# Designed miniproteins, single chains, continued (3), part 49

Each design is a single chain, and the fold is of that chain. pLDDT is the mean over its residues in the fold that is shown.

## One batch from the design tools (miniprotein)

Design m9785
Fold by ESMFold2-Fast:
Structure m9785 (fold): chain A 55 residues (1-55)
Amino acid sequence: KVEELAEKGKEIALSEEDDEKAAEKISKLVEELGPLSDEDQAKLGAAIGEAKNER
């Protein structure tokens, strides 16, 4: 579940140049899965940060 969210978040971060738009898309993914725990939010954030660094 959180792994899939991290994968999709990473894909959005890699493809979406605008960080604000990327954040909006990621927020929609979170909405679909329900509220995230602090731990899951940290994992998602790390995956997104890593993806941005790869760009």
Scores: mean pLDDT 71

Design m9786
Fold by ESMFold2-Fast:
Structure m9786 (fold): chain A 62 residues (1-62)
Amino acid sequence: SMAALQAQQDRVLAGARAALEAAGMSEEEIDAVLAEVRKLLDQGRFEEAERLVVRRILEHTD
């Protein structure tokens, strides 16, 4: 259902924000990453959205 898809997108975005905050990213950096995540989610590219978040965290914590 559309409601279930929206709820899944909301959970992914909330989880991504929490993970990026825990990694110590600035609010500006978090907002930029979440904008790309939202774009991928709108395209149905859920795995790519999750991979983007992981990649950004790994790049930041090195």
Scores: mean pLDDT 83

Design m9787
Fold by ESMFold2-Fast:
Structure m9787 (fold): chain A 60 residues (1-60)
Amino acid sequence: SKEEIERRLANLEKTKKIVQDSLERLKAEGAPQESIDRAEKLLKTIEDEINKLKAELEKV
């Protein structure tokens, strides 16, 4: 349903902010590049999922 997709989008946007904040902290603290790369890949996965769900909203 549209409401379920909107709820999933809201949850993904919250997760995106947490990952963005974590990524900024990792960069500021000079974390290993592998940790930064993992956070960046996770962020892209979340963004891709948000875009996919937004496309699904067009169909409901």
Scores: mean pLDDT 85

Design m9788
Fold by ESMFold2-Fast:
Structure m9788 (fold): chain A 80 residues (1-80)
Amino acid sequence: SRLEELRARLEAIIAELRALLAALKAGQISRDEALARANALMAEFYKLMQELIELGHEDLAEEMARAAEPIVQELGALLR
């Protein structure tokens, strides 16, 4: 279903953001490359989140937002 596809892709994006944060902390990726990757992943994340909300799955959207929040905050702090 579309819901299963949205969940799977959002979970994949969160995993990619987590891996990106780990690579950035380990010095395995440049800040410029990390910023470009983070921006692309977050743009896709927000589009999929908006679709979840439009489909009436605000509970899942809130769950995904909570899972992503600490990762996004750390990435934002390191990329400033």
Scores: mean pLDDT 89

Design m9789
Fold by ESMFold2-Fast:
Structure m9789 (fold): chain A 59 residues (1-59)
Amino acid sequence: KQEEIDKYVKEAKEEAKRMADLLAGYRAASPEVQPALRKAFWEEAKKAQELLDKMNELE
């Protein structure tokens, strides 16, 4: 249903914002902190992929 799709779209937009913030933080961070931010970025990317998979399951 459209309402469920809208929920996933909102969540995907929030994940995109978090990923953008993590990228900005990564670029500004010291080399010691960058690996942790990179890991956090990929964890958010996994969540975004899971949201896409859920949206694709909607009929």
Scores: mean pLDDT 77

Design m9790
Fold by ESMFold2-Fast:
Parts: C-alpha cells; structure tokens; sequence
Structure m9790 (fold): chain A 110 residues (1-110)
C-alpha cells in the first residue's frame, strides 16, 4: 500500500527530476511509514525545486514534530503560515496555525 506509493513517486521522479509534487508524494509516503528521516529528505528536495511550497513546509514541520524536534517543527510551521497567508490559502493558514500552536505547546512540556 504505502510501498506502492513510494514506488509510484520514485517512477515519477525518474521521468521528471524537477517535479516537486512527486517529492511531496514520496515524503508523504515515508511519513505514513514512520520513516521520518527519509520523509524530511524528500520534502527538502521538494523545497529545493519550489522554495515557496507552503504544503512542503507544513509536512516537513510535521515530520520534525513526530521526531520530537519541536524547534525545527515550529520554524517550518511559521514558514508555512507566512507563505500560505501571502498566497491567500485560508485552509493552509489555519492548518499551519493549529500545528504551530501544538508544536509550541509540546516545546513548553519538554
């Protein structure tokens, strides 16, 4: 199931190495598998292609949050929030705000 998603994303990347969306799908599949280091690498590659991808910053933050790296998660959620706000994506703004609040709360409990 998730292994099929990884394979499909890798095939898409092979056909077009500049497809930021394919790297996002690859990272999401690794995130679902609990492979957070691999997910982070995939999301960082997506951001290298498209640095203003708010979803990539949101997902990268989620991977760091799962690893207990709350400071790194906060940084990426703040970036996702700012980019989404500039682009007028209200749904992504609210998701980033909620995750930012959660990460800050987790950091306080650390």
Amino acid sequence: MVEEKVKEAEEAIKENPDDASAYLRLGKAYLEMGKYDEAIEAFEKALKIDPRNAEAHLLLGQAYLKMGKYEEAIEHFERAYRIAEELGNDDLVERARQLLEKAKEMLKKK
Scores: mean pLDDT 85

Design m9791
Fold by ESMFold2-Fast:
Structure m9791 (fold): chain A 71 residues (1-71)
Amino acid sequence: SMEEELLEKLRELEKELKEAIEAGDLEKAREALERMAEVFAQLPSATEEDVERFRELLEGLLERAEEEKEA
């Protein structure tokens, strides 16, 4: 189904995001985050509010990673 395909893409992008964060590649992590938000928005059950919360959660992870690199 389309939902299963979207969930598979999210799983692949989540792995890419985690690997980029671990590598300290914030540019790659941002790209993965943007792609994850786009795919999440395509889920039939996702509301605009759900998409915004998901984006905020992911951006929080990137901010934490950037702070740890600077600390």
Scores: mean pLDDT 78

Design m9792
Fold by ESMFold2-Fast:
Structure m9792 (fold): chain A 64 residues (1-64)
Amino acid sequence: SEALIERRVEAAVRGGMDEETARRNAERAARGEPVELSEEVRKVTREIAEKLRKIGDELQKELA
């Protein structure tokens, strides 16, 4: 639906994605097609994964 596309565009733009890329991704997602991730999104995803690994290491030290 149009409203779902607009919601996804707004969320992506708030996250730092340009509107053109956000709109293409929202349209693809609305059609059930695989979304093309920007380099920025890939970088953030990798940073989150690295932070989670560090938290896991700290918990391992506390539980040992």
Scores: mean pLDDT 72

Design m9793
Fold by ESMFold2-Fast:
Structure m9793 (fold): chain A 80 residues (1-80)
Amino acid sequence: SDFFKEIADYYESKADKYLSEGNYEQAGDWYLKAGIAYLLAGDPERAAEAFRKAHDAYSKVDPNKAQEARRLAEEAERLA
């Protein structure tokens, strides 16, 4: 769906901005939302990349969220 791809790209750009500002919690949250939106768009490869970025951001501030993002990335990679 073009709609979900556009929203996923927007969420990823939001995450990139928070990451550049050092706001790792917000960056992780927006990368996680982007990954989910990429899955809804039928793009598991982009979803896996977004979930890996969420993992990297969360790993700096929240180990439990980082572990969950890693699990989501692994599941998205299996769908690709």
Scores: mean pLDDT 89

Design m9794
Fold by ESMFold2-Fast:
Structure m9794 (fold): chain A 69 residues (1-69)
Amino acid sequence: MVLTPEQVDEIVTRVVLEVGSEKARPLAEKVKELMDKHGKITSEELLELAEEVGEEVREIVEEEIKRLE
């Protein structure tokens, strides 16, 4: 599923609220790089980026994606 920019911002904001800005920053930076390069991000790509940051971040992102599907 291709995520809208609004959905991406909502998911990243949720991660910030749950784990704090410092732990969420790598995810936000990776998301920005992908969006700048491809103009879009899928739920699968977002989940892969979250896994690279950490298990806690991955679990939060996975739950938010399930809410959207």
Scores: mean pLDDT 82

Design m9795
Fold by ESMFold2-Fast:
Structure m9795 (fold): chain A 110 residues (1-110)
Amino acid sequence: AIAALTAAIAANPANAAAYLSLGVTYAKLGKYAEAIAAYTKAIALDPANATAYLNLGIAYQNLGNYDQAIAAFNKAIAINASGAAYANLAKAYAKLNKNAEAASYAAKAN
């Protein structure tokens, strides 16, 4: 719950995992702006967290910020290339009508 995660952050403001969980919780509630803020804090505390970049990209994609989503997915791939990151990158390119890029990244989503 948000209250429990907020208490965890208050007890340890450097808790990257708590910020990541807070972002996921906000995203599930459709609060993508708050999710982005939480993911950004998680990344500031742990810059090598591919999952935080992946979730940041998904939140940007849900807000229609496809350029920022692509940047976040590319960061996730640079840290740890995953099928989920490639699949979401393909979706973002498709939304920008870059169908050749979308098809290329979809093929890498294995």
Scores: mean pLDDT 85

Design m9796
Fold by ESMFold2-Fast:
Structure m9796 (fold): chain A 64 residues (1-64)
Amino acid sequence: SEADRLAAEARRLFDETQALKAAGAPEEEQNAVERRFLETLARLWALDPARADALLAEISQEAK
């Protein structure tokens, strides 16, 4: 459940980063959201590496 919560938050932050890039938001704002994404992903990785790996696979597939 905690891993699912972190995975959902990381997913949301990744989508937010993509939306900011598409909107042409300032680099500082894009970097701030990406940093939060990476921090959330690191917490997920420490708690449940398999869930983090699955999330990264999903995100990587969608980026193409």
Scores: mean pLDDT 82

Design m9797
Fold by ESMFold2-Fast:
Structure m9797 (fold): chain A 72 residues (1-72)
Amino acid sequence: SGSDRRNYSSLSSHYYNQSQQLFRQGVQDSSYLPQALQMQQLSLQYASLVGQDVQRTVQQQIQQSLQDYLSS
């Protein structure tokens, strides 16, 4: 339903943002990196529950986040 899609979309965004914060912490302390990757996977999982189009968008955001991390 539209309500479920909205909830899953919000959860996907939440975990994506958590992943970005943890990757920034990972620059100083690599012990944060496994948790960052786990949050990233949760973001993608919830995106997949919304639909393939949203999953692809989140996949692209993850790709960009990884590039940003590697450039820091």
Scores: mean pLDDT 82

Design m9798
Fold by ESMFold2-Fast:
Structure m9798 (fold): chain A 56 residues (1-56)
Amino acid sequence: ENPNDARYWFDLGLELLRQGKVEEAKEYFRLAFENYDPSKMSDGEHFLAALMANAK
């Protein structure tokens, strides 16, 4: 979908983790968390994005 979708950034973060790019992944999880849309992303995915971005 749209490149500004929180879901898109969450999926990018997961892919970067799979590649071992942990710090880059954290940045995309932070973007997913900050741009959360409950119609496109579950509460569990929002919570995971916060945890993965090293947010408390």
Scores: mean pLDDT 72

Design m9799
Fold by ESMFold2-Fast:
Structure m9799 (fold): chain A 119 residues (1-119)
Amino acid sequence: MVTLKESGGGTVKEGGSVTLTSQYTGDVSKVLSVSWWRQAPDGTVTFLASINRSGKTSYHPSVEGRFTISYDRSKQTSTLHMSDLKVEDTAVYYSVATVIENGLPVLVEGEGTKLTVVA
């Protein structure tokens, strides 16, 4: 089974940048795509970005141009580089992999990493 472990959260200043990293373990050959999501303090869950095995990316309009997703299969990592941070970017960030198990796509979710953006 594939597992995900996020890191790179913490406290950062508004206007700064941060890179969140998800480390993948297990049979990563079964990974079709990876995505990043966040849960705001009010409980709202928002899709941010995805990348598939061919390198095609998709972004939520609210973060397009500010956030950049990558996936490095050889290092078994996905990163979310976040620039021009706003106080509203304060959230728990987590990665989700779409993997093939028993011939069907399933979602595998990490435990998340907390980011706090201060003015």
Scores: mean pLDDT 85

Design m9800
Fold by ESMFold2-Fast:
Structure m9800 (fold): chain A 55 residues (1-55)
Amino acid sequence: EADAEAIRAELERLLAAGRVRLGEPMDAEQLIEALRAGEEELGVRPEAVEEVLRL
């Protein structure tokens, strides 16, 4: 699905830009919603990053 590809690409872009902070309570579901909303600064659990990248 194109949606999953777009979400992964956006997360990879933000990771490369250093805009993802690890150790915050945001889970994978919340991360997906934040990426869909176009948020550019994220605080997220490490497990959530791995889960979204496996979409």
Scores: mean pLDDT 78

Design m9801
Fold by ESMFold2-Fast:
Structure m9801 (fold): chain A 68 residues (1-68)
Amino acid sequence: MPQITPEQLMGAIQRLLDAAKAQAASDPELAKLLADDTVTLADYAIKRYPEYAAQLQQIVDEAKQIAA
């Protein structure tokens, strides 16, 4: 299995969400791409680490608002 810790994965997801938020007003196309990537990784993380599902659902909800 490719080795990634849940902490590393959560950190990567949070950084993508932060980047999407930062770009939302100035570059909506880039913000949408970053938000879509955030949702994809968060959905994967929920399946792999269900203990983090509540935190990841909040991230997914925020990312979906940016992607819409």
Scores: mean pLDDT 82

Design m9802
Fold by ESMFold2-Fast:
Order: sequence, then C-alpha cells, then structure tokens
Structure m9802 (fold): chain A 64 residues (1-64)
Amino acid sequence: MSLLEQLLAALQQAYDGKLPLDDLERLHKHLIQRAKEQGLSEEDIKKLEQFGKELIEKLKEEEK
C-alpha cells in the first residue's frame, strides 16, 4: 500500500469511527503536513486535500 493510500485510509477510518469534526479537521491538516514532509507529489497531496475536504463537508452536513 502506498503512503497516499495509507493516509486516505486513515481519514476514512476516522470518518467511519465518527471522529468529532474538530478532530477530523486536525487529523486532515496533520496528514497533509506528513505527506509534504514525506515528499508526496503535488498531485497526490491535492488528492489527499480534496478527499479530506469532502469528508469534512459531509460530516458538517451530518452534524447540524
């Protein structure tokens, strides 16, 4: 499994585990920082940012 796949899986597990919105947002920021530090491509970082943003927006709709 690639690093990108591992980071995407971590976000999905947090979402599925009903992590609070603030914690999911913090996790998303930390995973993006880790991706940058580990030298992921700009394309892969963009995929990670977009995936996390979609999960966060979805959770915001659910946590009214």
Scores: mean pLDDT 80

Design m9803
Fold by ESMFold2-Fast:
Structure m9803 (fold): chain A 65 residues (1-65)
Amino acid sequence: SLENRRALRALLAKASPEEIEELRKWMQEIAREAGISVGEDTVVVTGDILDRLAERAIEEEKRRK
């Protein structure tokens, strides 16, 4: 969880605007599957959502390079 949060933060620091938009979209999809609304409820985002988002973003990066 902590490792995935660090990876996500580092990735966001280097992400293009397009990549940030994709990450938001993935986060919304993951949260919806978990039955959590995105927006005001994101202030209490669970580690599971962050872990899934980080894993997906890292996998996508690996596919490209």
Scores: mean pLDDT 65

Design m9804
Fold by ESMFold2-Fast:
Structure m9804 (fold): chain A 80 residues (1-80)
Amino acid sequence: YKEKALEYLRKAAAEAHKAGDYETTNLAGSAIGYLQDGDIDKAIEYAKKAKKRAEKNGIKKAVEYLDKAIDYLEKAKKES
C-alpha cells in the first residue's frame, strides 16, 4: 500500500506542477516526505490539504491521484 500511495502522490505533484500550482505541489511533496519518514498520519493530513487545494483550483487529475493516494495511505495505516 505505501508504494502505491507514493506513486499516486508523485503523480498528483506532477499534475499540480504542470498546472502552475506550486502550493499544491509542495503540499503533495510534504505528504511524500512524511510517508518516507513513516509518519502515515501526517502523510494523510498533507495529502488531504493538497486535495482540498487542487479541488479549489480545478486540477481534476491531481484530485483523482490524491483520492487514490489517500485510499492507499488509509489502507497502509490499517495494516500498521
Scores: mean pLDDT 85

Design m9805
Fold by ESMFold2-Fast:
Structure m9805 (fold): chain A 82 residues (1-82)
Amino acid sequence: DEILEMLRAGRSQEEIIAELTREIAERAKNQKNGTEEQREELIEAVAEVQVARARVLLAHSDDPAVREAARAALADEARRRA
């Protein structure tokens, strides 16, 4: 698990979020140029990164707004997968 390895390596929450955000942006860019199947695969990959990011935020942040945003992201993904 990439997120757990970053945490174990001692990366800060901000560093992990920045890396995941960069990954999301790159996948979103590629999504616009792919076939329907490739776009669906990229959407799934982006969703997995968003879930991992939300878990990191919940584990490391005491900010209520950040925690609420992370919970909303997890709820959206759970709803999408149901």
Scores: mean pLDDT 62

Design m9806
Fold by ESMFold2-Fast:
Structure m9806 (fold): chain A 71 residues (1-71)
Amino acid sequence: SALTKAEGAVSTAGYTVEETKDEESREKAAIGGVKKALDNGATKEDVREALERADVSEESKELMEKGLEKV
């Protein structure tokens, strides 16, 4: 489902953000993950729900929430 794809995209993006050292690349990874979820048919609400369920750092979640506001 779109929700399952959003969860996968968010988890992958969160992991990438955690492994990325520079702020600019972290922001791009976070925005990219959010865009991928939306492109797969997830709504912004689906992405927010996926972020709440994701087992990723709080910093990664915040970057993806900011990315969601930009798209």
Scores: mean pLDDT 79

Design m9807
Fold by ESMFold2-Fast:
Structure m9807 (fold): chain A 60 residues (1-60)
Amino acid sequence: MKLKFSEEDFRKSMELLLQFAQKHPETAIGLLKMLERDLSDDPKAVELIREALEQIKAAM
């Protein structure tokens, strides 16, 4: 159920999304909500997505 190689790659992808969100926060929020739905069966991925959403909202 958990992919070992995806943990670091997923974190790096989240960092890139957070940088993108500094310029386009609404678009980044939309993308993260789609990822949360697609990855709803992976609790670690959902936690990272929710953290990113909270950071984007705090920066708005």
Scores: mean pLDDT 74

Design m9808
Fold by ESMFold2-Fast:
Structure m9808 (fold): chain A 68 residues (1-68)
Amino acid sequence: MEELLEKAAALQKELDALKAAHPDDEKLLREKELEAISELLGVSVEKVRAMSSEELEAILKEKLAKAA
């Protein structure tokens, strides 16, 4: 549980740093965001790309509850 939250926080920090370094590169930021979500969920980037933001949030919440 805590390990998953720590990993999520670390990935978010990396995304924030990348966004600060390349704020005008929307495509790069989006791809990195999808990669981070893919790692957290344990699913392919292609599958993450096909999901809605609400669906991704629901799956993240479910994974977090399962890890608890």
Scores: mean pLDDT 71

Design m9809
Fold by ESMFold2-Fast:
Structure m9809 (fold): chain A 76 residues (1-76)
Amino acid sequence: AEEHVAKAFEAVREGDYESAREHAEKAEETARILAKEGRLEQAARDLFAVAEVYEKLGEYEKARELRKEAEELRAK
């Protein structure tokens, strides 16, 4: 998740929004796996970072949904 988050932010900076979405999707999937493994704090941090990527891509509703999911993981 951390590697894909870093690559997603780099792709946004380069204007490569297609690569940014691909890395964000992979980071999102990995974060959900971490949550299932009980790594709730790591999963929440990764989902907050993925939400920032989607916000930079103009996908505000998806970013909001991911932030809510991350906050719910921290509440556990």
Scores: mean pLDDT 82

Design m9810
Fold by ESMFold2-Fast:
Structure m9810 (fold): chain A 74 residues (1-74)
Amino acid sequence: MMDKEMQARIRLSQELARAVQEGLSEEEIRQRLEELVKELVKEGFDEELMRKEKETMLSVTLNGLKEREEQKKL
């Protein structure tokens, strides 16, 4: 059970990293992860757990993107 949830978290992390590497906007990154969460929930993963994990990863990553965007302005 825990291993299955761990795989889902790894998938979320990898999709997030790819979206950031592609230079997607915050909205585009949120959309990609939201679609992945929906698919994982359909596969039987806990919706609340997946959404919390997504929210945590997005918060950390979007703060990093905001910092880089501010640096690019300079």
Scores: mean pLDDT 75

Design m9812
Fold by ESMFold2-Fast:
Structure m9812 (fold): chain A 64 residues (1-64)
Amino acid sequence: LKGRRYRATALIPATSPDELALRPGEEFEVLEELEDGYLLVRNLATGREGLVSLEAIRTYTEEL
């Protein structure tokens, strides 16, 4: 996961201020793997960083 790039295939909402919302077609890179099934990611178009759940990445994204 760390250093890998993904594309969102569905809306991934931010439910807290620390989470990053991703829209279909947005590409992001995993910066760090965290505990409790969260990953720190960066949106490659906007440069914004935030948390995304591992479940959302496995369910609503494709690996590049």
Scores: mean pLDDT 83

Design m9813
Fold by ESMFold2-Fast:
Structure m9813 (fold): chain A 84 residues (1-84)
Amino acid sequence: SEALKKFEEEMKKPLEEAKKSKDKEEAIKLLEEPLKKLKELLEEAERLAKELGEPSPDINGEVLEVKKAIEEYEKELKELKEKE
């Protein structure tokens, strides 16, 4: 629970910075690097869940939060790329 809250807070920071940025290129850059890391985390978490069998509730919660963060980042990137 605490780890998930920390993760949400850390993932909100690049999103907030991107939204406040007046430079579209800077905003895109701010989101692309964390998004790449989030996708790598998701692939690793899914692989571990498959290897361990039934994952713990904590792992299931982490996978859901990573998927949520990816969705939010992809939405923001799409909106930025559609601007102008």
Scores: mean pLDDT 73

Design m9814
Fold by ESMFold2-Fast:
Structure m9814 (fold): chain A 57 residues (1-57)
Amino acid sequence: MDRDFVARAARITARALGLSPEQAEAVAQAMRDGDWEAVDAFPPALRKAVRDIAAAE
């Protein structure tokens, strides 16, 4: 799994869902770190999108 690719895709998705640039960067950082516990704290729509992106890789 290319964590950098997944992080970039997650950041774009967070921005599309209306999150702030700071929130989008936090999402991207969690994906780069592989921190799925942090991801589980995100809004349900974003959490599902991030998991779907990771599963596609």
Scores: mean pLDDT 74

Design m9815
Fold by ESMFold2-Fast:
Structure m9815 (fold): chain A 66 residues (1-66)
Amino acid sequence: SLEEFLIRQLEDEDPAVRVGAARYLGEHSTSPEAIEALKRVAEHDPDPEVRQAAKEALENIEKKLA
């Protein structure tokens, strides 16, 4: 699925790809799988910009679920 593809892109070698995947998931997904993947990226990604994108994505998803 597109979502499974984007969750895999959160582990891409290119940090720009990981930022793009995080933003798209934040705007278009509310699944537990996407939320779990974004939480791991927000906590553990070596790039601070990627971590920030994942945090913003999680905030967007939480607004939709509230």
Scores: mean pLDDT 87

Design m9816
Fold by ESMFold2-Fast:
Structure m9816 (fold): chain A 62 residues (1-62)
Amino acid sequence: GWLRDAIAIVEGRLGDARAEGARVRAALAADPSPELRARYDAITREVDALEADIGALRDVLA
């Protein structure tokens, strides 16, 4: 149903955000910059929000 489809979409976005976070973390280790730090912080907030969204959607299914 639509709720399972929504969860799958958010899980896909979470996977993409985590992959981007890993790349930015590696870039920061090689060449720390304020721009990369700000991007990493933004990705961390996005991951936290997506994890919360998935939790809320799963709670609706329960």
Scores: mean pLDDT 85

Design m9817
Fold by ESMFold2-Fast:
Structure m9817 (fold): chain A 73 residues (1-73)
Amino acid sequence: SRLRRLAEEARQRGLMEAAEHLLKAQEAYDRGDLESAIEHLRKAARLAEQAGLMDLAKELVEEAEALERERRA
């Protein structure tokens, strides 16, 4: 899944806390808890931004926005 891919990318870039949040986002998504999945994605995006990984941060924000659209549908 895309969330697992993003977690792997975060891990490869040394952003271990963001990777942990992305794994929790996947677990929440698998349970149908889109609200928790979005919250974990936003935390991962903030961590990527603080680390200066702006490309990863942008991708994480876009994924959170995609899940928000899914939740509103």
Scores: mean pLDDT 87

Design m9818
Fold by ESMFold2-Fast:
Structure m9818 (fold): chain A 65 residues (1-65)
Amino acid sequence: GSGVGSIAEAVEDFTGKTPDELSFKKGDRLRILAVVDEEWLEVQSLATGEVGLVPASHLRVVEAG
């Protein structure tokens, strides 16, 4: 899928509102695991190893692959 396997960097802070959502800080790096819809990605934090849903608008791809 588009962006799956890529590394993204958070461009702004995000606080998850549900247990399925991952919280992160600006500058955090996340691996894209799946594209859920047009607004949401499933990612893994490279810092913590935690997996969750995050808004695509808060991320910038920095390494494709």
Scores: mean pLDDT 82

Design m9819
Fold by ESMFold2-Fast:
Structure m9819 (fold): chain A 69 residues (1-69)
Amino acid sequence: MEEAVRLLEEVRRLVADNPAAVAAAEEAIRAAEAGDVETAERHLLRVVIESNNDPEVVKLAQEAARLLA
């Protein structure tokens, strides 16, 4: 969980200019810290969508999802 949260924090920094993506990233971090993998993955997908599939965001999101599962 610690590495997944670290990657989610990096994702949050990358999307800092997009309030909707930031909100989704913060929800994903909260869910990951609570051990709620399903909720964390759902919000992580929302971050990817809100970022318009930014390749760097997608890459970090895939790494975070792998560590969450």
Scores: mean pLDDT 82

Design m9820
Fold by ESMFold2-Fast:
Structure m9820 (fold): chain A 66 residues (1-66)
Amino acid sequence: TVPEDTSPTSLSDEEAEAIKKEFGVSVEDAKKVFPSRSQLYAHLGKLVLEKATPEEVGRLFQKIRA
């Protein structure tokens, strides 16, 4: 069975928790911006792993919403 928690197209519970902890956004808000977008989620995941600044993450959020 394909693991959903490791899917690059959807935020896993652990990834969403990490984003919430680092950037202070709710899991639900993060999922609204990244609703299973593999390209955008993968890019965000790299920024989270690299501990990017909130400003860098904010730019990504703005680009996704645009």
Scores: mean pLDDT 55

Design m9821
Fold by ESMFold2-Fast:
Structure m9821 (fold): chain A 95 residues (1-95)
Amino acid sequence: SEEINKLIEKVKKDADRVLKEMEELAQATPDPEERARIQKVIDDLKSRMEKLIKEAKEETDPLKQRNIIIELEADIGVAEIYIVTLRMKMEKEAA
């Protein structure tokens, strides 16, 4: 449906946003080992999100398509919690 297509585009935009924020936080991380760990999380999430976006666009069953979107929204939620956690850690280390 047109409504589902709009949801896919919104979720893709949200995924792009959280990945960009995580990349910026990785670049702001002064410890090379910690930066490498953050980058690994970003790479894993990016691969997973890209796969889910592709599957959502190619899926012809609206119920299955909706389930893929829900899974993608859950991954975005995990990314947002991780961003908050990284910001809190940086704030503590700056104090």
Scores: mean pLDDT 86

Design m9822
Fold by ESMFold2-Fast:
Structure m9822 (fold): chain A 96 residues (1-96)
Amino acid sequence: SEVELEAEIDVALATMILSLLKIMREKGKITSEEVFRAAKIVDELYKRLVEMGAPEDLLKEAKDIAKEIYNIGLEVAREEGDQERAKEFEELLKKL
């Protein structure tokens, strides 16, 4: 169905974002601000998946990807000493 195709594309986009963040982090070239921008994109993708009635398996995959991105952001924010940014990622995790 068209819904399944669009859901698969959105999950693929979220997966690509996570992969990029992991590579940037390994290279030591990532800030909590950059992870937060990525987190907002993935949050919007996840909300769209919920609104369109995406299959449960794709919703679970998107949620797992979002959780991993938010955990990366939380760890990077803590390494930076940015307590406000760390709290924002904790709140994103709690709402997931």
Scores: mean pLDDT 89

